# Ledger of designs, part 31: designed miniproteins, single chains, continued (4)

Each design is a single chain, and the fold is of that chain. pLDDT is the mean over its residues in the fold that is shown.

## One batch from the design tools (miniprotein)

Design m13047
Fold by ESMFold2-Fast:
Parts: C-alpha cells; structure tokens; sequence
Structure m13047 (fold): chain A 82 residues (1-82)
C-alpha cells in the first residue's frame, strides 16, 4: 500500500542518516575499508528509496523523502572525499 511504502521509505531514510556519524568515526580512525563499506551501503539505501518512489511517481511525500535521501547521500560523498 502507499502508506506502507511511505513508512518503508522513512525507515530507509533514518538508516541513511545514521550512516553519517559512523562515516565520520571511520574517517577519523583512518578506517578506509569501513568508510568504503558505508558509502556502498548508502548507495544501496538510496536505490531502495528510488525504487519505492518509482511505484508511486506522483506522491509528493515520497518525492520529498527522495530529495532528503539525495541530500544525505551528497553529504556522505563530500565527507568521504575529505
């Protein structure tokens, strides 16, 4: 259902947000393997949100969740490039 899709997308978004402090710690510890793994996980989570949005392309709440996920992913990539 649409409601279940929104709840799933929100859950994935929260998981993506939790990757930021984990990535910051991995970078501080010079743990390249962990940092790469976290970026790859972020890519997978972003793709999962995109697949949900594609099922309901006219839903504004899902489009907003996708925009937030893309902003979080951009932050993750910028942190990794440091």
Amino acid sequence: SLEEAIEEARRILEEMKSLIPELEEAIKNNDVTRAVGLVLRAIGLLEDIRRIVEKYPDNEELKEILREAEEIYKKIVELFKK
Scores: mean pLDDT 89

Design m13048
Fold by ESMFold2-Fast:
Structure m13048 (fold): chain A 62 residues (1-62)
Amino acid sequence: SLSFYTDVLKLPRALAEKLLEAEKDPTALMADPLGYLSRLGIRDAAHVSAIGAHLTAKFGTA
């Protein structure tokens, strides 16, 4: 959700909105989540790990 990206991870709102737009195509996003995050400029290892876990919980196999 937007609040996870902005309130928990403290990402800029514009970047959080791009991540939400990417979530509309979860198949493409989950094919290369690390590469997608790198292209968006998300390079902090803690942010990459937290977003990866969030996406896996939401779109991956439980």
Scores: mean pLDDT 76

Design m13049
Fold by ESMFold2-Fast:
Structure m13049 (fold): chain A 94 residues (1-94)
Amino acid sequence: MSPEELAEEILKRVEELLKEVIEDPAERQLWIGLARHDIRTVLEESKSIEEFAEKLLKSVEGLFDTLKKQYPEKAETIDKALEEIKKLIEEALK
């Protein structure tokens, strides 16, 4: 899997989670925009797939920690999504 393919797959998973957690369309679009910007920045700054995977995981963990603070009732759903994303990143590194 290329870094670009990994970025797209992780972004899809993040967008799916945001649709499940955030009912307000405007707030959901803001969170999607933030996730897309962060993932793109990490992709542009990374020199290898290993570096990209490490930085991507940290970025997603930070985003999801902030999301859990705003939606504590969804913490279990968010944590489950994070574990699935971690697995996808590990599989991409083989």
Scores: mean pLDDT 84

Design m13050
Fold by ESMFold2-Fast:
Structure m13050 (fold): chain A 103 residues (1-103)
Amino acid sequence: SLPRLEVSGPLPRDDDEEAKFTVTATLEGRTYTIEMTITKDGKVEVKASDGTPEAQRLAEAAIEGAKKGKTINDAYGYAVQGVARELGRLAGLPDELIEAVLK
C-alpha cells in the first residue's frame, strides 16, 4: 500500500506569532507523528512520536524544510513538503516519482 500523510491544526497566517501543527505519516502500517512549532522569529521546534531512525529522518526533513521559509506560512508549506519527500524515500519510491506526486 502507498504511504499516507495527513496534516492537522489550523492553517497558519503570515501575521501569526507562531504556528503549531502536527504531521502524521503512515508507512507499512506504522504511524509517525511529528509535532511542530514555528515562531515569527524563525525558531523551529519539532517533537517526533518515537526515537526510531524513521521518525528522526521525518523530523529532520521537517526542520530543514521549515528553514527554507521566509514567512510562517512558507515555513509550514516547506516543512510539510519535506516530510512528504522523506516519507516517499522511506517507502522506497524513486525521487522522480516523489516529485511528480508532490505537484
Scores: mean pLDDT 80

Design m13051
Fold by ESMFold2-Fast:
Structure m13051 (fold): chain A 57 residues (1-57)
Amino acid sequence: HMKLSDEFLERAKKYGIEVDPELPFFEALKVAEEIYKKELSDPNSPIYKAIQKAKNK
């Protein structure tokens, strides 16, 4: 089993998602997709802010 990165765990915590550091790869992939979708619709996400900034320029 591979442990998930601290960066991945912190991103999950930001959205209130509890992640087991030893989560299997396929389950981690599903969580990553969920985090990504939340980041795209979260106004406080760096990704969302970058997109909005580009649209306003």
Scores: mean pLDDT 71

Design m13052
Fold by ESMFold2-Fast:
Structure m13052 (fold): chain A 88 residues (1-88)
Amino acid sequence: SMLEEAEAGLREIVENVEALREEAAKNTNLSEERIEELAKKYKENQPIEPRLFGIFLAALYILLGGRPSPLVREFLSEELLKLVEEVV
């Protein structure tokens, strides 16, 4: 159930990627266009790789002070630290 709830939270973040794009581009070497492209691919048509990208986007959203749902916070607090270690 936690995984199902986390996946719903990741979809919520991906759907709100517009708020994420500018801040993520400022703090990464990804363009806003690239971030939106990755989020769109995640939402539409990906089997496994998009879970990692979804978590990456969620981690960036949280790291940049976005307002994730409580479900995303509950699931990704641990995964955020792992991804920050990997991507910074």
Scores: mean pLDDT 52

Design m13053
Fold by ESMFold2-Fast:
Structure m13053 (fold): chain A 80 residues (1-80)
Amino acid sequence: MNYQKAIEEIKNDLKTVKKPGIKARYLNDLGVAYFYLGEYENAVSYLKQALELYKQVKADPNLIALTELYLAGAVRKLKK
């Protein structure tokens, strides 16, 4: 699977997105992609940004919980 290509595509989409909820989704997808690449510092950064935006727009609690799980996983990997 080409996670690097996925990251580039999401970054391009993020340049044109204006809606906070959609921006949060792209930031979450970036964080997840970086997580699977083993780039845990980048994963933490993007997942934190996604989480803050999701909370600001009062997103679905399940989306917030899933983002928090990936964030916790990335933080745990940095401490290993």
Scores: mean pLDDT 83

Design m13054
Fold by ESMFold2-Fast:
Structure m13054 (fold): chain A 86 residues (1-86)
Amino acid sequence: MSLEERVLDFAERMRALLEAEDFEGAKRLLLEELRTSSHRGVLLGTFAYLARLFGKVEQAIEILEELQKEFPDEEIISQTLAELRA
């Protein structure tokens, strides 16, 4: 699967979870994708974009704060949190 195909699949699945307000499902999907992908910046950027699009910014911040505990050295998570808090 190409990076573009993977990001599109992720975006479609994440959109459905955010629309359903299934924030635990959204957190699990993002965690799984971050563990298995080298393209963490693209995935986190897509997540932040969708969170803003659906007005779920506060919930997205909570998800990323929990993920930061799993990836304490992942600077892209800290950068995405700063962007969402701006």
Scores: mean pLDDT 83

Design m13055
Fold by ESMFold2-Fast:
Structure m13055 (fold): chain A 125 residues (1-125)
Amino acid sequence: SLLDKAEASLAALAKAAEAGDVRGFVAHARELLATAEEIVNSKDKQASLEAIRLLSLALALMLGVARTLPPETRAAVERQLDEAMEHLKKAAIAIGNNDFDTAKEHFAKAREAVQRALALLEEAA
């Protein structure tokens, strides 16, 4: 299932973080984002909420990686992660209200913020 794929991507992302493999971390995070987007686009309420939960866990791992970076790069990554978290919260609320159009809009904004954070992490590697 797409959820099994998302969970496998999160597990791979956690292993890359433990190994200090920033490039592998970024690759698996991008895979998780793409899978989560497919799940939200399916309009399956329970699967979409679980996908957002898995992404929120991935953002916590990204924050952990960011804390090892120089202060200016760390601050830039943290700003993008804060933006992504706020949009994921709004997407989850919209899904709870069966408003998938609003959920997809907020998910797209969260994805853009995560992509900017990942680019900063990849540049710092």
Scores: mean pLDDT 89

Design m13056
Fold by ESMFold2-Fast:
Structure m13056 (fold): chain A 64 residues (1-64)
Amino acid sequence: MKVELTAPTENVTFHPNTSASAVRLLTQGVPVRVEVTVDGKTYVLEATEVKATPTGYTITGELA
């Protein structure tokens, strides 16, 4: 099931550990593992798309 989560930068952790590396892999069609914390709950996503917002990111992917 696809989900979309929006969170500030401090609530998003990319694997690999830099957002630039994660964006490059996603551009190449490689899913990236992302941890997103929303309202004190952490979700782990196999992300297929990441969009920058003024304060953080919108992440689209499958729940891991």
Scores: mean pLDDT 76

Design m13057
Fold by ESMFold2-Fast:
Structure m13057 (fold): chain A 95 residues (1-95)
Amino acid sequence: SSPVLPSEEFLKKALELGLITEEEAEKLKNASTEEIFLELLRRSVKNEEEEIALELFKKYLENPEDEKIKELAEKAEEAIKAGDIEKAKELVEKA
């Protein structure tokens, strides 16, 4: 299995978090996960939800083989999906 989130899954999460539009996702559908991350970083994060999502992905990208970081990243993503931003922030800080 790939040690990094597949680009399709990352785009889906970015859309769910409001980090990109559907039009932007269509343009990025063939991009690597790293290219998608760099595009998000280029836009300068201004809200807490986007900042959490980028920090989560950064930690996962830097340490893709670290099972503890993978587990914390997955739990943080689930917390974001559930609307529990405080828990997501705490989980990212612990990674």
Scores: mean pLDDT 63

Design m13058
Fold by ESMFold2-Fast:
Structure m13058 (fold): chain A 92 residues (1-92)
Amino acid sequence: MEELERKLREKLLEFFRLVEPSGVTVAAIEAQEEMARAGRAPDPAQLAAFRAAAARAAPAVELLNEFVEKEGLPETLEEAVELLEKLIEELK
């Protein structure tokens, strides 16, 4: 259960690394998760950096949305992991 959530995150990060290889998108996601865990709100400079990372992530999000539309929306975490693994293999 928690292992599937962790695997889903790992696959999402792998997907973003493939589509946005500069690492800016992945770094922004990891920074947001760290701040959420610490119960911290981002400052204005961090917000600006996250907006820039979101703009860089837009093509990756669009590809993911197109793939979900083609394959169908996953109903379970297990199906979501399988969908991402399939997308990653098609992008290699």
Scores: mean pLDDT 76

Design m13059
Fold by ESMFold2-Fast:
Structure m13059 (fold): chain A 88 residues (1-88)
Amino acid sequence: SMREITKRVLEKLGVLTLDMTPEEIRERISKLTSEEEVEELLRIIETLIDLGYKEILPLLLTMLEELNKLFPSPRIEELIERVRELLK
């Protein structure tokens, strides 16, 4: 079964599609209300990066860039650079 924090984050984000705009992604991410929810989303994103599916990387990059605008951190900046290197 999913952890309660994972379920809460996924419910707040809703269904994500590969064609979502940065504005749509920012609206979903803005629903996160705690540091623990932001950290759980970063854990999910890092797991998805590690799985190596190149098709989702542009979505993950947009999510990280919008997340960094709302909740700036060195960890988010490091994940952004990691995704950018994978997209080269």
Scores: mean pLDDT 85

Design m13060
Fold by ESMFold2-Fast:
Structure m13060 (fold): chain A 84 residues (1-84)
Amino acid sequence: SLEKAYEEAKKIVDELLKDHPEAREIALMGIDIAYKLAKRSGVELTPEELAIFGLKWAIMIADALGNTEAAESARKALEELRKR
C-alpha cells in the first residue's frame, strides 16, 4: 500500500541520513510532498521511489539555500540508495 511505502521510505531516509539531521529533515519534507500528491492522484509508489524523490528534493532545496553540507549528504545518500 502507499501508506506502507511512505513509512518504509521514511525509515530508508532516517537510516541513510541519521548523522545528517538538516538533510534528513528536508528529505522527509520531500517524501511528504510525493506521498500527498500520489495519494491525491491514486498512484502507487514504492518505498524506493518515495525515498529517491525525497533525496532529490533535499539536494535541490539545500543547493538553493547554499547549504552545501546538506546537499552533499543527500547526494551521498542517493548514491548509496541507487547501489541497493
Scores: mean pLDDT 89

Design m13061
Fold by ESMFold2-Fast:
Structure m13061 (fold): chain A 78 residues (1-78)
Amino acid sequence: MSDEEKFFKYMKELLEVGRKLLEEYPDNEELRKRVREIEERFIKEGGEAIDKGDYEKLAKIAKEALEEMKKLEEEARE
């Protein structure tokens, strides 16, 4: 799998996990803020890497954001 394919795969999973969290916990304002912070940081860091065409860095950024979002999902279930 190419770094470009990894980036789009992780980005898709990141957005799907974030959407599910907001659907499952619509009244949890703190959770909504944390989901937004993860997505905003991903957009900022990704924007910088896109300017350089660095898909290896983009894939890493997307994977790290996805791991953070999955950790948030685990915390929300407790």
Scores: mean pLDDT 82

Design m13062
Fold by ESMFold2-Fast:
Structure m13062 (fold): chain A 82 residues (1-82)
Amino acid sequence: DEAARLRAKQALLADLDADRATIEAAIAALDAEIAQLRAQMAADPSKARELHQRIVSLEVTRDLYEGLLRLREELERELAAA
């Protein structure tokens, strides 16, 4: 009964923690790529337009991952409070 429910809750929290680590790693990788592209843009202004478009695309993807991280944090808080 209650013990089974607590075990299920702990399993869900563990899955959410794994998802958080995956999302955080994806954001860190995107931040590193954006930083490299910004450095390339500073080194070669002739490629600024092409590099800028790629940076904008990566920033949109980063915002989506930030949104997923926020939703995961909300779900974790709800589960912890239950």
Scores: mean pLDDT 80

Design m13063
Fold by ESMFold2-Fast:
Structure m13063 (fold): chain A 91 residues (1-91)
Amino acid sequence: SSILEELERELGAALTPVEARLLLLTETLEGQRAVLAAVRAGASLEELARLISETGGIDYRVALAMLYVHAKEYEKAQELGEEILKELEEK
């Protein structure tokens, strides 16, 4: 709750729980502002995953899987997670 209040103060905007969780996937204030603007503009999950990947240093498919979980698209999240695990086992 204190972390949420600090984020809201820095961004100058009230955040939903979903928005707050997505912003925690980014590493910079500039990245957090960009993700928030994209979410509020109705960006696709794929576009949000790309932006989080570019700003948060996280792999695109990992970001997309997390977004699928937040959107309750559990089958898509599981399929993508299994693909990532398979690649890790092949290394």
Scores: mean pLDDT 76

Design m13064
Fold by ESMFold2-Fast:
Structure m13064 (fold): chain A 84 residues (1-84)
Amino acid sequence: EEERRRFLEEVADRYEPEYDAAIKSRDTAALQRIADEVAEELEKRGFPEEAEWVRRDNVTPAVLYLKLAVDRAIEREKERRKAR
C-alpha cells in the first residue's frame, strides 16, 4: 500500500499543474485527456482498481480521484502524529 500511495502521489503531482490550468481555463477536453492518461498509466503499473474508478466516473477528472486518495493518506498521517 505504501508503494501504491507513493506512486499515486507521484502521478497526482505530475498532473496537478495541468489539471489546475484546465480547471482555470474551463478546458473540459484537457480534463478528459488527463483522465484517460492517468487511467492508462495506473493500469500499466498494476493498479487496475484505481484505474477502474477513474474510468467509471464520466464527470470527475482522474486527477481529482488521485488528489482525494493522497488527501486521505495525509490526513491519516496527521492523525497518527497527533496521537504521539
Scores: mean pLDDT 65

Design m13065
Fold by ESMFold2-Fast:
Structure m13065 (fold): chain A 74 residues (1-74)
Amino acid sequence: SVEELERIYRENVERVKRDIKDPEKLELALRGLRVVHQRALDLVERRGDPARAVAMLESAYEASVANAEITVEQ
């Protein structure tokens, strides 16, 4: 459900805030999480695929942290 996606998104945001002390990396990781959350909502609302949406959000934390690291290095 949309509510479950919101819960997972909020959990990811809390993890990022706890784990990342660098404010630039934190902002980039949070932005990445927001993008994935919006895509997950589109999957539920337009395609009716909540399982895929949940899987996207579950992997979002690791992907967002990795992307923040790469972006700051560039």
Scores: mean pLDDT 73

Design m13066
Fold by ESMFold2-Fast:
Order: structure tokens, then C-alpha cells, then sequence
Structure m13066 (fold): chain A 119 residues (1-119)
């Protein structure tokens, strides 16, 4: 199901991080959000992906969406997803050229790691 999505991430020089529908729903619900997808795949620059779990990356993404300042994030269209054989998968791509977004995302992910170590 996700093989072509993962291949696309690699072609773009990005690291694919996969969450199951259950993992994604649990994390989204903690933020007061509901999602209805088969999986979430995050396309993350290698520098941002280093040392982070898929769950930590998705929590960081949700935190960035809650921020008052806009962050450039791309999602794949329904047509692109159908061509990849994954019509009900949410693909979230962090723009590697948006240095401020990458830095903000990295900072949010680091804070989540530190909070988890306190538990």
C-alpha cells in the first residue's frame, strides 16, 4: 500500500516517517482534532528526521499548525495519491527550502522529546 509513497519520498531526497491510522488518530485527538485516514506519512528533510520517531514528528507537526505564524507544509492531492495506490493516506511534506519552518519544526520536536523524558 505505502511502497510507492515511500519511493516518492526517497526520490525527493526526503525521509518517510509512517504512522498507522490508530497512532495518527490518538495523537490528533490529544489536540482536539479528528482525522479519518488509513495512514499518515511525513516527508521530512534528513536533518529534521534525525533522532525523531514518527509519533514525535506528527506531534511536532500538529503543534506547528496551532502556531499563530504560518508554516509552509505541502500535502499530496487526491489524484497524486490515487496514482500511488494510496487514495486514503495523508501525506505531509515539510518544505526543505523554508528554513524558518524547518527550524520551528525541529524546535517543536525537541521540546516534545524533552517533555517525554520527564515522564
Amino acid sequence: MLDKVIELAKEKGLVPKVLTSEQARALAERRGLRIDVDAVVLFVPPEVAKGLTPEQLFEAFLRVLDAPEPVRVRTLSGEELEKLGAPNVLVIELDPEDASAVERFRAAAKELQEKRKKQ
Scores: mean pLDDT 68

Design m13067
Fold by ESMFold2-Fast:
Structure m13067 (fold): chain A 99 residues (1-99)
Amino acid sequence: MTEEQIREALEELERGERRAREVIEEGKKRGEPDQVIMERAMRELARGLREAALAAGLSEEDAEAVVEAMLDASKMEELPEELVKRLEELEEEIEKLKK
């Protein structure tokens, strides 16, 4: 992966985290049930993860598989080994960029 792809992926992850945080803050201020707040926050994180995966050069199919695994942990074990390796490489490169 290029530094440009990794940087773009990191930016998308950060946007998703920011949107999720805003949803949590707004939901708490409005007195929404925790379940509703968490579901909405999880959807924002999933959107950020999908966009990050696409920016990192994953296919739409692979990006969708990663999002499904995030929303349903039982599907994490069903991810292709090649995709898992790409995600591990992306995580390592993102960690290097944060320093």
Scores: mean pLDDT 73

Design m13068
Fold by ESMFold2-Fast:
Structure m13068 (fold): chain A 73 residues (1-73)
Amino acid sequence: VELDENEFPYLNFLKVNRKAIILEHKNTVENLEKAKELYQKGISLLSKYKGKTVKNWVKELEDRLETVNLKLN
């Protein structure tokens, strides 16, 4: 997934969320690990922004990352 720090934060959130969900639905170890990496990259990129809305997006990605980690364990 191509993430650009110069794009609106919402576009980067959508790119991560949509691509990682598709990988989660494939439900293989390889695809779950790829989804994990995408959520981690999205969290890292978005966590620099200051705002309640962006913090809610980060929380959504963190919750999805936790779910993926549970599936990998």
Scores: mean pLDDT 77

Design m13069
Fold by ESMFold2-Fast:
Structure m13069 (fold): chain A 104 residues (1-104)
Amino acid sequence: DPAGREAARREEAAELLESARKLIELAKKYLEEGKLEKAAQYAIGALSRAVTAEALLTDDPAEVSELFQKMIENFDELENSVTEEKIQELIKEAERLIERLENR
């Protein structure tokens, strides 16, 4: 049942976006507290959920692979250089993805 599978994917994507929003709030909280490593973990968690939600709503396997590859690259960059600026960039990217997908 293609309609049932599409509805299930949309519901799972919605749950992932809700989870991502909660993680963004935690990332912002820890960033304000100067806890960069913890803020980075929540920012990565938020971006990962937003990217997974986009992948669930994307029917092109090549686009799905590209989304996950870019997410891994962002993770590696942050692991090598945990800065307030990089954490803020990841939070903004996650917020942009959530807004885009919710308005789709």
Scores: mean pLDDT 81

Design m13070
Fold by ESMFold2-Fast:
Structure m13070 (fold): chain A 68 residues (1-68)
Amino acid sequence: SMKEKAEELIKEAKELLSNAQTVPERVAAYDALKVAEEALRSTDPKVQEELLKIAEKNLKIAKEIQKK
């Protein structure tokens, strides 16, 4: 379900935030977390789907920043 997907993204974003060592890493992880949390709270399926796509993209960016 979209709720389960949002919960998965929230968990991954929290792990990245916990592991963040620099300000850019923290900001990227926090941004991904906030979009994922907004997706979980959304009651409109279309809005929720769009927010999930944004959260997935933001999470990927946050992971790439932490590769260094």
Scores: mean pLDDT 85

Design m13071
Fold by ESMFold2-Fast:
Structure m13071 (fold): chain A 98 residues (1-98)
Amino acid sequence: GEEVINQILTLLSQAQLHLAAAQYYIDTAEATGNKKDLEMAKIHVEEAKLYLDKAEELFQKNKHKLSRAQAERIKAELEQMRLNIEKLQARIKEIEEK
């Protein structure tokens, strides 16, 4: 059963790397006003969302193979990643509307 958990966590790790890159570009765009950095932030947020969508699909397909504790842990990590993505999307929109 652990193989599926490891695959989901690997996908979430990739999403986190893209969110870190997006945060870097958001910070740079806010400091410099460079619209290209804001576009790079958007690309990285979209890539993070693709990794999250893959992780959620893999979880839904395999949730019946997980213990209650394992399923609750993965649900919490998926929800946290979704919230992190939504926060960066909101921040990008705020910068664009200035």
Scores: mean pLDDT 89

Design m13072
Fold by ESMFold2-Fast:
Structure m13072 (fold): chain A 63 residues (1-63)
Amino acid sequence: SAAENLAIKNLFVDALRAMSPEDARTFYLEKLQPDPVDTPLSSLSAESKVNLEALRKVVESKS
């Protein structure tokens, strides 16, 4: 459900914020980012794109 997906996204945001910048980047790239070959970004729903972008911004905001 949308509410469940939002809760999961918020859980990952909190986890990424608690990690070091290096660990957050590695976790995002290896576990959260869709494989572009198997799951092109253009195939994702608008909601999934917004959630993925929110996660990416958390990683990029870490110094």
Scores: mean pLDDT 70

Design m13073
Fold by ESMFold2-Fast:
Structure m13073 (fold): chain A 78 residues (1-78)
Amino acid sequence: SDYKSKIMKAIENGDVKTVNKVIDSMDKSTQKYIMKIVGAKNKDDFKKIVSGSKKDRFDANINIGIDQLKQGIDSTTS
């Protein structure tokens, strides 16, 4: 979805401010879900991943990508 594209780009760039803005635009269930996917225990842990190593950011984006594949990357047919 559009929000996943924005968050993945922000994670790749280490842009904690944009990640916070995107998360704040989501409902609480979606926030909890995305944190679970990236392996974050809470929002502060998520910030550490985003501001962390290139590997941490890569792993987070891989997990989001895998989740999109499992749910169908083309959600327009659902």
Scores: mean pLDDT 76

Design m13074
Fold by ESMFold2-Fast:
Structure m13074 (fold): chain A 63 residues (1-63)
Amino acid sequence: SSSEALQQAFELGAETVRLAEQLPEEEREKVKREVDEILSTLPPEEAVRALTRLKEEVERKLR
């Protein structure tokens, strides 16, 4: 449902920002900006997909 997708999007956004705190300041701020843009511009279901991809990219940078 849209309500469940909205909650999932916010949870994924928060997790992505938390992981990005391990990145250099410039990269961290870029990730925060991308999370904010996704959450403010995309429908919940699309935000979940976009944030899942962004989280995977952040995780790759940490390896």
Scores: mean pLDDT 86

Design m13075
Fold by ESMFold2-Fast:
Structure m13075 (fold): chain A 67 residues (1-67)
Amino acid sequence: SDGDELGRLVREALERLREQIAKWKAEGKTPTPDEVYELLREIARELMEKHQLSPRVRARVEAALDA
């Protein structure tokens, strides 16, 4: 279902976000809220392309990112 597809995408996105934040902390960098937001947008777009989401699910994610 669309919900299961989105759920998997969200879990993978959160995992990648945690990995990058951990890397930034290891490098002594404290990310700004804007940097975290841009990282989330990048991860979401990359995962949409990677998983070849249905056009309907992709449109919902793109609308949410542009909001």
Scores: mean pLDDT 76

Design m13076
Fold by ESMFold2-Fast:
Parts: structure tokens; sequence; C-alpha cells
Structure m13076 (fold): chain A 109 residues (1-109)
């Protein structure tokens, strides 16, 4: 739309750039939680619950339906991960990091 062209002129990030930034931030969070899980599983589970709560809060504040649905789905996954045993949690975190890397690469083209 004309509005998107105007926003771009003023240095406002596109929805695609915001999605890439969100995925990159989630990758960093998963990498940090993975490191924490190897040292202290209870702290890692607490961090996962806090991330899920933060994502749900952001979902409530967003007006973009696609981003809202994505944030809700991510929050559900982090809540599920917080219930896992150490070995399964570490494996799941490694899997999610790989999935996030693939999604980032796809969006960057």
Amino acid sequence: SATEQELKKYGVPSLEELKISLLEHLKIINERILELAEKNIEAAKSALRNVADSLLKKAKETTDEEIREFLIKQAEEYRKMAELEKEELIEKLKERIKELEKKIAELQK
C-alpha cells in the first residue's frame, strides 16, 4: 500500500523485517536457555515459563493476526518444553534452534 512506501521512507521496518528480527531474538533466547539447561535444569524451566508469559503478553498487544497466532503458538511450545526432563529438553532446544535457523534463512532469501 501507499502507507507501506511512506513508512519505508522514514526508516520504519517492514513486517518481514520485524518477523526476521523476532525469529533471530527467539533463536538467541533458545541458545541461552540451552546453555542454562546444561548447567541448571530448574533455572532453564523457569526461564521457559517466563518466555512463554512474555510471548503471551506481546500477543495480547499486537494488532497483526499472523504475528499474534505465531506468538501464542510459540508460548504453548515453551510451556510444553518446561514440563520435559533434562535430556528431552536439551534435544528439543537443539531442534528448535535448527528450525529457527531454517526459517530465518528462508525469509532472508
Scores: mean pLDDT 81

Design m13077
Fold by ESMFold2-Fast:
Structure m13077 (fold): chain A 104 residues (1-104)
Amino acid sequence: MYEPSEEIKELRKKLEEAKEIYEKTGDKKPLEELIKELDKKIEELEKKIKESGGKDAELWLELGEVLELKGEAYELLGKKEEALEDYIEAGIYYLKGAVLKVLK
C-alpha cells in the first residue's frame, strides 16, 4: 500500500478542517482556497514528473492523491461533474504509479 507523504497528510487535514467550517457555518471559501492550493501542487508535481522523464512511481501516486483531494473538495461544493473528472484522472495516475512500481 502506498503511504502518503507528510505534505499530502497536511492537505487532507486542511480538507477536513474546510469541510467542518462549511458544515458548521456554510462558508465555502476554505474549500475554494484549498482547491487553488491543490491546483498549485498539481502544477508542481506535473513539472517534477516531466523533469524526471515520468519514471518516478511515487510522483504519479502523489499526483493521484492530490487529484482525489480536489475531487472530494468539489464534491463537498456540489460540483459533481468537476469531482468526477478529478476522480477519473486520479485513478489514471494511480494506475500509472502502480505499473511503474511493478517495472522496478
Scores: mean pLDDT 84

Design m13078
Fold by ESMFold2-Fast:
Structure m13078 (fold): chain A 99 residues (1-99)
Amino acid sequence: SMEEKIKELKEKALALADRIEALVRQGVTDPELQAEILKLVRETKKAIENDDFEKAKENVQRLRELAAKVPDPELQEALTAYADGLLKVIDEIEKLKKE
């Protein structure tokens, strides 16, 4: 059903957010940048849980901008890739919810 597909995509989005959180906790050495990104991850998860996909998308776009400030190029690439993946999943949920 459409409801089951949306549920699976929400679970996938939350899993991607968890992966971003883990990478940030382990690899972002600047404590202020780490805290700012982790706050955006938490707000993104809350927005997804509350079906506020517009807010979730805004928070992930901001997270993507902050990822560009991460000096480790391999970690920056990984964070950007996961953020882009999360945006794609959110866009897919929004399309399914429209009709």
Scores: mean pLDDT 88

Design m13079
Fold by ESMFold2-Fast:
Structure m13079 (fold): chain A 85 residues (1-85)
Amino acid sequence: ERERVREIIEFLREREDDPALRAVGEAAVAAVRPAVEANPDDLELHRRALGEAWATLLRTVLGIEATPEEAIELYRRMVELVLEE
């Protein structure tokens, strides 16, 4: 699991200046933003929307199969690893 997260981080770091990855990130934010703006106090809805956006990105861009819950956990671990390194 941690090795999988590290592989994703290395993939993203190698392509941090890639316009295609930037566009994918912007699309994920655009997908989540309406849910956050419509229901600013519904943290569970925000979490689900974020998880679905990340799961879609993992499948579409990286070919990684993940549920929304697994995608949120991967995101949390990515942030943890980046902050530690």
Scores: mean pLDDT 65

Design m13080
Fold by ESMFold2-Fast:
Structure m13080 (fold): chain A 61 residues (1-61)
Amino acid sequence: MEKEEEIRKRLLRIAKEAAVEAGSVKPDDTDENVLQAIESDPKTRELFLKKAEEELKKRKA
């Protein structure tokens, strides 16, 4: 996979985890619904940013 596509897939996975935790989407929801939840729900967005930072830190360690 190209590095850009790999990063996007990882961010999307983190976004889905955040949206499910926030209760904005179901685990079986589409990626489109996940992105919409991040844009429309501040709590989902906050959880996504927190998880993304944590993931970046793990990759460096």
Scores: mean pLDDT 75

